Designed miniproteins, single chains, continued (4). Designs and how they scored, part 33

Each design is a single chain, and the fold is of that chain. pLDDT is the mean over its residues in the fold that is shown.

## One batch from the design tools (miniprotein)

Design m13194
Fold by ESMFold2-Fast:
Structure m13194 (fold): chain A 95 residues (1-95)
Amino acid sequence: QIQQLKEIFQKFDKDGNGTIDFPEFVHLLNNAQYVLPLDLVEKVTGLTEEEIEALFREADVDGNGTIDFPEFLTLMATLMKQPESKGVEDLKNAT
């Protein structure tokens, strides 16, 4: 799975700089059924546009609209194990 995710990441890495931008990430998830392992497809195809944006922004430590491969891999692994964004929602809704 890691090997496949790396190949997918490299296909969407337009500049070969080890990062992908938000439109490429959205395009990847919209085509998840063709490019991602079935486990990830099941998790990511259930996401709303707001959830996709929130996940990308969380992975984008620089806030400049790109994520690197380790951040992408961590995000995908998190989606497989824990799709619920515990804590972030509480910070925005609760005291």
Scores: mean pLDDT 67

Design m13195
Fold by ESMFold2-Fast:
Structure m13195 (fold): chain A 68 residues (1-68)
Amino acid sequence: SQEAEDLLLRAYTLAMEAKSREEAIKRLEELRAASTDPEARERLARMIELLREGKSVEEAWEEVFPKQ
């Protein structure tokens, strides 16, 4: 959905501006908690999971952002 795409673009910006991986994860968890869109919440959860596994912000975001 467009809402999920817009939220993921916001998530990317917030994560890239974070001073640490832990801060990035916290910011994304807060964004997910504030979201009411199920698709956006699921994609944010996946991005958070990838960050916790040690993926870069760029790698995590590319995995969850639709190619179209």
Scores: mean pLDDT 81

Design m13196
Fold by ESMFold2-Fast:
Structure m13196 (fold): chain A 64 residues (1-64)
Amino acid sequence: MKDPELAEKYTELGEEYLKRGRYVDAERYFQKALELDPENEKAREGLLEASVKLLEDAVKKVTE
């Protein structure tokens, strides 16, 4: 079931965590937002950004 207003709140939480550098938490909230509203452009964009940031951090840790 769609809940665009709740999705917006989760998107805002994701953006806050993204700004703090907490990319895992940001990704989780953006995913929840998309489950509630798959049309939410901000949540889609935020999820992509959080995923890219997580990859960047992981690559730096793996490549030393």
Scores: mean pLDDT 79

Design m13197
Fold by ESMFold2-Fast:
Structure m13197 (fold): chain A 94 residues (1-94)
Amino acid sequence: SMEAIRAAAEALGPEVAERLRELARAAPSPRAREELLRAAEAAEAGNLFGALVHLAVAKVVAEKEGDAEAAAELDRGLDVVSEAVLRASAPADS
């Protein structure tokens, strides 16, 4: 049900937000850090798709600024958030 999907997204939000804040603290770029903080705020609000979008923007910023290490870490972050989105969308076995 849509309510179950929302509940799952809300439950996963804080965990995803903590991960995104860790990435933000490690980010050398102020622009990438700003986008990661926006992603964390979206995740806390249960908006995992919004978190994914902001995280993708942070990765593009890191790539454009030539920070290959930050871009690789953000790529791993995208995988984690994408998996959380898929998990929130999956029906729970009763």
Scores: mean pLDDT 74

Design m13198
Fold by ESMFold2-Fast:
Structure m13198 (fold): chain A 63 residues (1-63)
Amino acid sequence: SLSKELTPRELEVLKLVGEGYSLAQIGERLGISPATVRRLMAEAVRKLDAPSYAAAINKALKL
């Protein structure tokens, strides 16, 4: 399927998760709530048609 483009924020969140940061740490670093971090992760997974969070991170690292 055609993957939808990630926003810069969605890509940044995926890369930080791939680097081992927790959702709370990412939220503090980006000035957003952990709930917003979770929402951005879910939208990124959906846009990439990824079967898992790990697959979404791997796809994001190729962008």
Scores: mean pLDDT 78

Design m13199
Fold by ESMFold2-Fast:
Structure m13199 (fold): chain A 79 residues (1-79)
Amino acid sequence: PELSEEEKEEVLELIKKAIKALNAGDYEKAIEYLEKAAKLAEGNPAVKELLEKAAEAVRAGDTRKAAVYLTAAALEVIG
């Protein structure tokens, strides 16, 4: 199961927006972008799981763990 090129581009853009929101301390926006990205990643369970774990880390206030999951998700999307 793989994401389409359009879905990959949209997921990567949402990951980028989530990282920007985290760096700005806007946890609510970061979670919103991550939840949208996870929905788009339905066709790739590995990417979806990493994005869901990133959102959980943000909710827990663990921004370092969130950054690790976001990096892993981006790498999984690009191959």
Scores: mean pLDDT 85

Design m13200
Fold by ESMFold2-Fast:
Structure m13200 (fold): chain A 84 residues (1-84)
Amino acid sequence: PLVAPPPMSEEAKEAKKVYEELYKLSIVEGKSEEEILEWLEKNKDNKYAAKLAEIMKLVKEGKLEEAKKKEEELQKEIEKAFKE
């Protein structure tokens, strides 16, 4: 018998949607960084898309230390979303 996987939290589902689409846009479709950022901006109602858009903008502005801090915050939020 196939056991159904445990249900994901809504936050984990939102994170999964963003990262699956990023993989599709970057690896499968070969979209530019600008096109990926535009997609993230259009989907900023998803908190992970909003944070990734902010990080990408900071990197483009050369604010690498601020971008790194935001990436660390995002990493912690993702870990919390997938934590049992």
Scores: mean pLDDT 77

Design m13201
Fold by ESMFold2-Fast:
Structure m13201 (fold): chain A 61 residues (1-61)
Amino acid sequence: MAEELEKEVEKNPNNADAYLRLAGEYLSRGDTEKAVEYAQKALELDPNNELAKRLLEIAKS
C-alpha cells in the first residue's frame, strides 16, 4: 500500500504530486503522522499548492 508512490518519491524527490498522493493515502488509513509529513513535503516543493494545504489541515485535526 502506497509502496509504488514511495518508490517514485525516492527516485524523483521533487515530485510534489506523488507526495500529495502519499499524504492522501496515509490520511485515508488513519496514519495522520505520515499524512502530515508527506503533505509538508509537498508544500516545501510547491508552497502555493492548495491541495497540500488542505490535506495538512485535515491531518492536523
Scores: mean pLDDT 77

Design m13202
Fold by ESMFold2-Fast:
Order: sequence, then C-alpha cells, then structure tokens
Structure m13202 (fold): chain A 76 residues (1-76)
Amino acid sequence: MDITLGVAAIVVGVVKLLLEKGLAEEAVEFAREMAERFKDDPEAALEMLRRVIEAARELGEEEAARELEELLRELE
C-alpha cells in the first residue's frame, strides 16, 4: 500500500472529526497544511481534498467546503 494514500485517509478522518466538533476553520487550515505536504504528489493532494470537500458537504459545512474547493482549484 502506498504510504501517501494511507496518510490521505488519516487526513480525511481528522478533518471530518474537526468539522463534527464545530472546528470548521481549523479543519480547513489542517487540510491546507496537509496539501502542502503532498506538494510532490499532486494527485494524492487533489484526491485528499476531494474527499474532505465531500465530508464537509455531508456535514452541512458549506463555507468550509467552499474554502476547500478554492484550495483544490489553486492546486489544479
């Protein structure tokens, strides 16, 4: 298993936990920090961001989802 894919799954879990606790700003900042760690693997960064955007939308965190979509566009 690619270690990058494992880290991406952990990041999604942490972001979801932060959003569930009402820490939306912290969730977005954590996702941004982790995207920087994937800068040498842009495909993994994009996939991770897509998954956290989906989690934010599922939790009704529309503003967090919007900020994450902006970050996704900057990396494409």
Scores: mean pLDDT 77

Design m13203
Fold by ESMFold2-Fast:
Structure m13203 (fold): chain A 59 residues (1-59)
Amino acid sequence: KVREELREYLKKLGLPDELIDAYLEWFDREIQAGRDPEELFAEFKKWLEELAKKLGVLG
């Protein structure tokens, strides 16, 4: 399931469990609203790329 893959991915990035849980809760709500899991994951990856350039990758 995309949700399980996303959880594993976030753990590998070193995100705190609280943030992972919060994101997965939001993710579940968006799926219930009719959004595609793959679309949501693609948006998240774009956001992470921007974050990595500004913060994590340079540190």
Scores: mean pLDDT 72

Design m13204
Fold by ESMFold2-Fast:
Structure m13204 (fold): chain A 79 residues (1-79)
Amino acid sequence: MSEEDLEAESLIALGRMWRGLAELFRSRGDLEAAIESLEKAIRLYEEALRKAKNPELREEAERLIREAEEERERLREEL
């Protein structure tokens, strides 16, 4: 694993934390905070994708971006 792949893994982990916060905010009815948290997660996943050299890690980042974007759109429809 390269230094850049390690950075990408760390960014994915941080993005997962922000996605978890989005679920917490959603459960409390704070849809605006949930959307903002998903936007932070997406940004972190996009940075991970830019850094990742490992094909599996890049595929994971792309999947996570898609999932978070779909969640963000669903929350925007609930506003």
Scores: mean pLDDT 88

Design m13205
Fold by ESMFold2-Fast:
Structure m13205 (fold): chain A 66 residues (1-66)
Amino acid sequence: DDEKAKEYAKKAAEALKEGNYEEAVEYLQLAAGYARDEKTKKLLAEAAEALQNKDYEKAIELLLEA
């Protein structure tokens, strides 16, 4: 459901702003799981991976592109 994907992506962005990186990863993974568009799904999954690698700048860029 794309609406749930958007909701979790928004929660991920909020968690990133708060510095809650573990929570942001979980929300990005949930957003990717609910996304129906393959491009959006890939961008959200890559954003979660970037956060796990502590590449915060790349994670934010990927999330904004999704």
Scores: mean pLDDT 83

Design m13206
Fold by ESMFold2-Fast:
Structure m13206 (fold): chain A 105 residues (1-105)
Amino acid sequence: MEKEKLIEIAKKLAELARRDAEYYRSQPPSPETERLVRTFEALARHAEQLAEDIKAGADLDVIKASLIGMARVLELLGPHPEEARKILEEIEKLSGPVTAGVAPP
């Protein structure tokens, strides 16, 4: 169940990164825009590779860390920060309560 959800999330991140790359391709050409396009295309490929790594039995904690990192990059640099944030929250929920530590009243 967790494995299947992480594959779904990786595919969502790949799709978001591709849409972010297309957004920057639609902007006036500049060195900054070209760099962002390449960055988001690379993130999309990385997310697709993570989905395959999950299927191959990769460490799910390592996978979760990579997906969180990608979602944060998409939130900070991408034109769709709300969608990136939503995916980040999905990853956090899959871990369950990561730390209850202190449960204040």
Scores: mean pLDDT 80

Design m13207
Fold by ESMFold2-Fast:
Structure m13207 (fold): chain A 62 residues (1-62)
Amino acid sequence: SKVEKTLKLLSDPSPVIRAVAAHDIHLFGYSEEIEKALKEALSDPSPIVRLAAKKALEELKK
C-alpha cells in the first residue's frame, strides 16, 4: 500500500526523504501506526525530520 511504502521511507538514509515521508504520511489520515511512526520521528537526529513530524502530528489532531 502507499501507507506501507511511505512508512518505509521514514527509515531512509536521506534526511530530506525522511522529512518528506513524515509530512506526507499524515495525508493518509489518522491511524495508531501513523501516530506511532510520527512520534518516533520526533526523536530523529535531523532537525528537518523532527519539524516535519511535529507539524504532521499537529495536523492529525485537527
Scores: mean pLDDT 81

Design m13208
Fold by ESMFold2-Fast:
Structure m13208 (fold): chain A 68 residues (1-68)
Amino acid sequence: KLAEALEALAEELKKNPLSYSLIAEVARQNGVDPAELYDRLKKITLENPENLTSESVAERLLEEAKKL
């Protein structure tokens, strides 16, 4: 489920820096296309993740999961 993948990615960001390999692994574990999860993350961060903390990204991921 996409919601489960978003929640899992938010939890992983508390332990690890954001990377494509982390996104791909979380997506695969939750039965989601890595490209779909990456695209959703890009929309959430407006393609400027360098201006956001891992904490703020995690909060936005949890908000998006709640909408699903």
Scores: mean pLDDT 72

Design m13209
Fold by ESMFold2-Fast:
Structure m13209 (fold): chain A 57 residues (1-57)
Amino acid sequence: SAAEIEALKKSLEKTKKAIEKYKDNPVIVALGEKERKLVEEDLKRVEAGEKAKVLPG
């Protein structure tokens, strides 16, 4: 849905900002990059008409 797409885009932006804020911490950067990839993959699926897997249904 449009709401799921918007929520995933906001989550992606928040994750990117957290990575930038803590860029000197390799553990936080690694965790943030994993989360970013999961959100980006879920966003692609939802944009293709599938349901989000990382958001509660």
Scores: mean pLDDT 75

Design m13210
Fold by ESMFold2-Fast:
Structure m13210 (fold): chain A 59 residues (1-59)
Amino acid sequence: SREFLATAGQALAAKIKYPEATTSTASADIARVTFNGKEEDAKELEEKAGKATEKALAA
C-alpha cells in the first residue's frame, strides 16, 4: 500500500541523514512495516535499503 511505502521511505531517508543516531530506530521501523506489508513491496524496500547503505558507505 502507499502508506507502507511512504513510511518505509521516511525511515530510509532518516537512516541516510543520521546513520548513527537513527540506525536502530530506522531498522525497527522497517521491520515493523515489513511484517504488515506485502512480500513484493518488502523485497523492493530491502533492495533499496541495501543499495542506499552501500552508496552511503562508498561515498
Scores: mean pLDDT 56

Design m13211
Fold by ESMFold2-Fast:
Structure m13211 (fold): chain A 87 residues (1-87)
Amino acid sequence: MLTKEQFELEVEIALAYMQASLLRKAAERETDPAVRAQIQRLVDEAMELVKKAEEYLKEGKFDEAKEYIQRAIDLIRQASALLDAAA
């Protein structure tokens, strides 16, 4: 059975991936090309960090997985803030 910590990290990874995917779609509708490019860059970086967090989780490296997922969430928040400011 999954540990509570592993399950919580898997949920955070799934939510981060979903949020990044939705932000990528929202960025396609952004009319300012500089803002669109910045959001896309932040989302792409966040998705790479989510992928690394998932890899660390599979290796049982929970501290590293948590660090990478937190960094991904921070980038997702930055992308969301740029999208909100542009609306």
Scores: mean pLDDT 82

Design m13212
Fold by ESMFold2-Fast:
Structure m13212 (fold): chain A 73 residues (1-73)
Amino acid sequence: MRTLEVDLDAPAEVQREHADEMAAGIRDALKAQGVDRVVIRYREDTDPETVQRLKTAAEAAGAEVEVERISRP
């Protein structure tokens, strides 16, 4: 089992601009590298549409997806 971790710590605007590229990268990793699980880490200020798009892309490619919120004290 290989897990791909995606950390969404860039500004929301940058995430939106690169959402399609990130989704394609996840799909390619699942197909080429035998990745079967994706962990998406997001912050409070992360764009929820980006998180949903990446989750949908990973699930459509047959991966199990875990979404984790990064909290700072």
Scores: mean pLDDT 75

Design m13213
Fold by ESMFold2-Fast:
Structure m13213 (fold): chain A 90 residues (1-90)
Amino acid sequence: SLLEKALELAKKALELAKKSGDPLAIRAAQLALKTAEDAKEGKVGKLDADIDLGLVRIVLGVLKLTGASEEAIKAVELAVEALELVREAL
């Protein structure tokens, strides 16, 4: 299912963010994981997912502009992909 795939991507995003040591990447990946988990439990709607996706996309832009590590950028790209799948599932 889309939500199972979103959870898998969000977990991978968090592992990679932790390896990067970037606090902003870690926070973005944690948000994506919580949103995917809450969506699976029926606790979030489309609006919540849209807001969270918007926030994670802003984080991705900041990391690219500030020259963050490739691992940090890749982690947040995976977090974006996870939240796009959450939006599609809702």
Scores: mean pLDDT 90

Design m13214
Fold by ESMFold2-Fast:
Structure m13214 (fold): chain A 84 residues (1-84)
Amino acid sequence: MSKEELEREIAVSLLRAVVGILRSDKSVSEEDKEEAIRVLEEVARAIEEGDLEKARKIAEEAAKSESEAVQFAGKVALKALESI
């Protein structure tokens, strides 16, 4: 496995861990939770497909969201992408 492949696998694993935390969080509304999880899962899929441009665009749009949970998901995704 290349260093680049390992870094992408780590980023995807971190995003999936955050999805798990969000699913168990009782303080976030179900609507905002579902949207935040969708963002994280879409970014993870784009990273797995090697489409880092698509992953970054999804994360950047989410980071501009009026929903605090979705905005947080976008910022987390952007931070993960910085490590790749």
Scores: mean pLDDT 83

Design m13215
Fold by ESMFold2-Fast:
Structure m13215 (fold): chain A 78 residues (1-78)
Amino acid sequence: MALEKALEAVRLARKAVDYAKEGNFEKAKEYIEKARELIEEAKELARTVKDPYEQESILALIEEAEKLIEEAEKLIEE
């Protein structure tokens, strides 16, 4: 479901940040790509969620995952 995919996106995005901090840029990029795919899937599924509170929770998690991806990308560019 959308919530589960959004939670997994946050988890993978956090892993990407961890790998980037360790200097493992190949793994960081791999996890960024996986997190981006889950974000896209979560966005599509969020359109079908009829509970506005659940939809807001999903969108908040997507936003968190996107911020973590941005952090990981900045670490890779350094």
Scores: mean pLDDT 83

Design m13216
Fold by ESMFold2-Fast:
Structure m13216 (fold): chain A 58 residues (1-58)
Amino acid sequence: GEEKLRETAEALRRMERAMGLPESSEEEALKKAQEMADRIGEEEARRGAVEAARSLGA
C-alpha cells in the first residue's frame, strides 16, 4: 500500500544519506520504491512458480 511505499522511500533516502550518495527527492524515492517493489514482486512470482513445479515433480 501507499504506507509501505512511503516507508521504503524514507529508508532509501536514509541509506543514501548514510552512504554519502545524492539524496533523492520524495517523489524520486517513491518512484524508486515502486520500481523495486514491482521488480521484487516479479522475481518472487517467478521463484514461487519454479518452487511449485519442483515440489510437484514436474
Scores: mean pLDDT 72

Design m13217
Fold by ESMFold2-Fast:
Structure m13217 (fold): chain A 80 residues (1-80)
Amino acid sequence: MAEEARRLGERLARRIDEAAAAGDELGKDTYLSLALMNISTYISAGDLEAARALAEAIIETSTVPEAIEAARAALAEIDA
């Protein structure tokens, strides 16, 4: 699960970055919302390792400050 979550995070980070580079605010917000929803779903399922892996993948892969900040906030909630 954690490996699949990491791969999903990498794909979503690339989609976020592509949309941002294209000036597509709606696309950027949509992919970021999908990423955060998946993190929340993993947390609700008790799979904190998968939630962390997805958030870390976004921080490592994305160049969009908004996405990095949102993923860092999610990690802080997991570690609390």
Scores: mean pLDDT 86

Design m13218
Fold by ESMFold2-Fast:
Structure m13218 (fold): chain A 75 residues (1-75)
Amino acid sequence: SAVEKARELAEHALAEHPDDEIVRLAAEALVAAAEGDVERAAELLKELAKALGLELSDEEARRAAEELSALIAKA
């Protein structure tokens, strides 16, 4: 399933980069989006953006999380 594949990718990324906060946030956002937890995915995407020196509004983050969740559900 797409959720299972997202978890596998997240686990692999964390195993290769265990102390990388950017990788951790990206992996958690991917898993949350795959599970359909749009609110959690949006929060994690905002934290990821801040870690990268970018800013996302609540609306931009929620929209990105919704689109990512829908894309994963179709895979």
Scores: mean pLDDT 79

Design m13219
Fold by ESMFold2-Fast:
Structure m13219 (fold): chain A 63 residues (1-63)
Amino acid sequence: KEQEELEKLKQELLKLGEDKALKRVEEFEKLAEEHGVEEARAIMDKEEPKLAEEAKKELSKLK
């Protein structure tokens, strides 16, 4: 289901960091509510590779 995919993306964003991730999640949810899941996914798909790479760097730095 589309909602389940949104939850997965939300959890991935939370891994990036509480402050930054929360803002991304709010924007993602707002876009999904206003325009729909597909537009929100398109935005996240473009940023997701960068966010994932940033998350790996942060996790590696902390550990």
Scores: mean pLDDT 62

Design m13220
Fold by ESMFold2-Fast:
Structure m13220 (fold): chain A 71 residues (1-71)
Amino acid sequence: MTRLEVRVLQTLASSERPLSAAEIAERLGLSVATVTRHLNRLVELGLVNRTRVGRTTLYSVNWEALRKLAA
């Protein structure tokens, strides 16, 4: 896992709600394309959940998986 992927996870973990890729990109000063690439990898690793609400895709931390990684 890269330092950037850790920053994405920390950004999601600090939020009280699921975030869109655009909102994460704004908070980190990155392009939406860059953030989406890293989010897709984190979803593949099971560390992030992806939920589609209408036309918007929202992301949240899989806290059980993250706890296992941190242990």
Scores: mean pLDDT 81

Design m13221
Fold by ESMFold2-Fast:
Structure m13221 (fold): chain A 68 residues (1-68)
Amino acid sequence: EANELGKQGAEAEAQGDYETAAKLYEQAAKLLESTNPSGARLALLEAGKAYEKAGDLERAAELRRKAQ
């Protein structure tokens, strides 16, 4: 469930595990693609932000591009 994945992502961020948070947000975005495109876009942006915090600038840029 996308809501649960989003919550797990936020918890991972709170623990400083930005890579895990980014992956959880990506999974949430995938679940929302066909049912809630705006929610999927927001989840991709959160994933990109988490990858930036993890130092993975290339992956962050890729997700921001997909969100547009």
Scores: mean pLDDT 81

Design m13222
Fold by ESMFold2-Fast:
Structure m13222 (fold): chain A 88 residues (1-88)
Amino acid sequence: SPEELLERRRAEIDAEVERLKSMPLGEQIKAARKSTLAAVLALAEWLLEQGYTPEEILKIGKENGFEDEGKSLAYLLELLRQGRALDA
């Protein structure tokens, strides 16, 4: 059914997020650009909860040769950080 397909897709996204979380940060930054938007948003939210800043993600991405991937992920962290500030 459409509902079973949607539930399966949610499980696939959850598995993708857990796989990303198991990687070192430099590898997470590299993999994020090749991941689904839902998984990348969940990763970005988790990285903020771990205490990472957009500025740190930019630096680590650049130092590991993934400057564009780092910029994309840092932008998502910044949007989430701004959303949290509005809710506070």
Scores: mean pLDDT 82

Design m13223
Fold by ESMFold2-Fast:
Structure m13223 (fold): chain A 63 residues (1-63)
Amino acid sequence: GLEAARAKLLEEVRLHGEKLGVPEAELDRILAELEARLAAAPSVGEAMDLAFETARRLSEIAA
């Protein structure tokens, strides 16, 4: 369901940020923001869009 999708997307973004070597304090802050936005996302599609946007931002930070 939607709750399971939100949890999975948050974990996938966390793992992505860890693999990119994003500093822990910065990653934790970004993940907290994503978690709050995911909690407000009314659909799986919107949750996926938020996760992809955040993953892209992490890639830019790591570059």
Scores: mean pLDDT 85

Design m13224
Fold by ESMFold2-Fast:
Structure m13224 (fold): chain A 90 residues (1-90)
Amino acid sequence: SLSQDEAAAAYKRAIELQPNFAEAWDQLGRVYLSQGQVDEAIKAYMEALKLDPNHASARTWLEFVIKETDPSDPAVSEARELLETSKQIA
């Protein structure tokens, strides 16, 4: 919908201004997921978790998304490695 496109644009703008804003990456992932853009959502959640390994929302949504995604997708393998690494840091 238009409101979801506006939300995506706002989070992308926030990231342009503050690339290290983990919350904006997490929110962008949620918008991509609502639009059915699973690979983009996984990448956005991964970026949030790389920036903040303790980001509970990004971890929860990433775990949810990869569980429902084809295990042969390279993005799923990368996400699983990141989740294990971030768990050790947290």
Scores: mean pLDDT 80

Design m13225
Fold by ESMFold2-Fast:
Structure m13225 (fold): chain A 59 residues (1-59)
Amino acid sequence: MKGLYVATEDFPAWSPDTLELKVGEEVEVLEILDETWARVKSLTTGKVGRVPLSVLEPK
């Protein structure tokens, strides 16, 4: 799939627009928001939210 990434670190959601991720969770990157954040869709939960780019790597 185009834009497929994997979480390399756990990320706790701390606001309504952020997405919780666990290590090894697959996400589709929908949009790069800035140098720090991306909007992604979790392939596990189907939820959409922003996560730090630092916790993602290309699949």
Scores: mean pLDDT 79

Design m13226
Fold by ESMFold2-Fast:
Structure m13226 (fold): chain A 58 residues (1-58)
Amino acid sequence: MINVEKAAKEAIARVGFDHPDLDLDAKIALAREIARELGFTEEEHLEFVANAVRQSVT
């Protein structure tokens, strides 16, 4: 199973390289969806991944 830090790096890569033209809210929503796809269901893990993406683009 992928850990949450690796999930955050995966989300940053997918959002940044595949969807660079999305607005911030859409990027955050996509980051949460990527975390769910990778097996995370707890809000603290979803928020960790979303915050990593937010920090990478802000």
Scores: mean pLDDT 80

Design m13227
Fold by ESMFold2-Fast:
Structure m13227 (fold): chain A 56 residues (1-56)
Amino acid sequence: MEEELYEKAKEIVKTLLDAGYSPEEAKRIATFALVESGVDPELAEKLVERALEEVK
């Protein structure tokens, strides 16, 4: 459920940051990827923001 989606968001964010994307770019790309996977845009943004805080 939300925990599983959060783990996915965290993995995407970490991959983007490791690839040299800025936190702003990582947030935008990861949010888009989750929405494309069928996640609600509001929830996707919240999960990505939380992932960015924990991965930094």
Scores: mean pLDDT 80

Design m13228
Fold by ESMFold2-Fast:
Structure m13228 (fold): chain A 70 residues (1-70)
Amino acid sequence: SEELEREILRALGDMQLALLKRISKYKPKEEFIKELKEMTQKMVDYLREQGFEEVAEELEKRAKELIEKI
């Protein structure tokens, strides 16, 4: 369901925002980037296992863009 996929995307977006807000209080930056990469990969793998390939691909792309801008 596209509606379910959109709900998952929103939840992931909210999680990313919450993590970014938490990290605005955290140092060091390098540790954050490492953890963000590891967590994103786990989420992508999980989404693919659940059959949400397009959602997984978009999440991976967005995470890469975010990491490159940090």
Scores: mean pLDDT 72

Design m13229
Fold by ESMFold2-Fast:
Structure m13229 (fold): chain A 67 residues (1-67)
Amino acid sequence: SVDDLIQKALDLSKALSRAIAEGDVPTAQRIIDDLSKISDALRQAGLTDLSDSIQRTLDQLREQLDS
C-alpha cells in the first residue's frame, strides 16, 4: 500500500542519516538505491511531489558522499 511505501521511506531515511553520520558509505549507498526504488514506486502510485522531494534529497546526499 501507499502507507507502507511512505513508512518504509521514513525508516530508510532515518537509517541513511545514521549511516552517513557514522561514515558507513557502503550502507549509505545501498539505502540510497533502496530509497530511489521507493520514490519510483511512489511516483507510479501518483505521489509525484513526494517522489520528487525524495529524489532531490538523495541527489544532495550523493554529492555529500562524493566529497
Scores: mean pLDDT 84

Design m13230
Fold by ESMFold2-Fast:
Structure m13230 (fold): chain A 60 residues (1-60)
Amino acid sequence: SAQEYHELGGRLLRQGRYREAAEYFEKALQLDPDFQPAREALSYAYRLAGEPEKAEEVLK
């Protein structure tokens, strides 16, 4: 489910695995495009991965 992908992404984010976390947050948004917590987390993960332009695009 979207919630399960978001939880997996959060775990990876805490481990410093930012790109892998972003992949799981993207999967969550594919299942539920209106899932704001995953969109915010994806933006944050991209910023930590050194991809600020991608982080900004996610929030548009």
Scores: mean pLDDT 85

Design m13231
Fold by ESMFold2-Fast:
Structure m13231 (fold): chain A 80 residues (1-80)
Amino acid sequence: KPIPTLTEEDKENLKLYIPKLEEELKKNNSDVIKGQLLLAKALLNNDEELLKKFEELYRESKSMDEALEKFAKWVEKEKE
């Protein structure tokens, strides 16, 4: 399923959701939560390269959680 175009309401919800994900990540160091945070930031910033990479990983994954875990690991490796 392709990454959807965000509405203005979706963007406002992401702005509120990102700080909550950051707090959750401090309490639970989960690659799924890390992936959700990275994807939410990419969507909010319209980062086409990151979104394209997530879509590639999503095609190779059996679930959204698997894609998010792979995305988090890929971004972490790219920053090293």
Scores: mean pLDDT 77

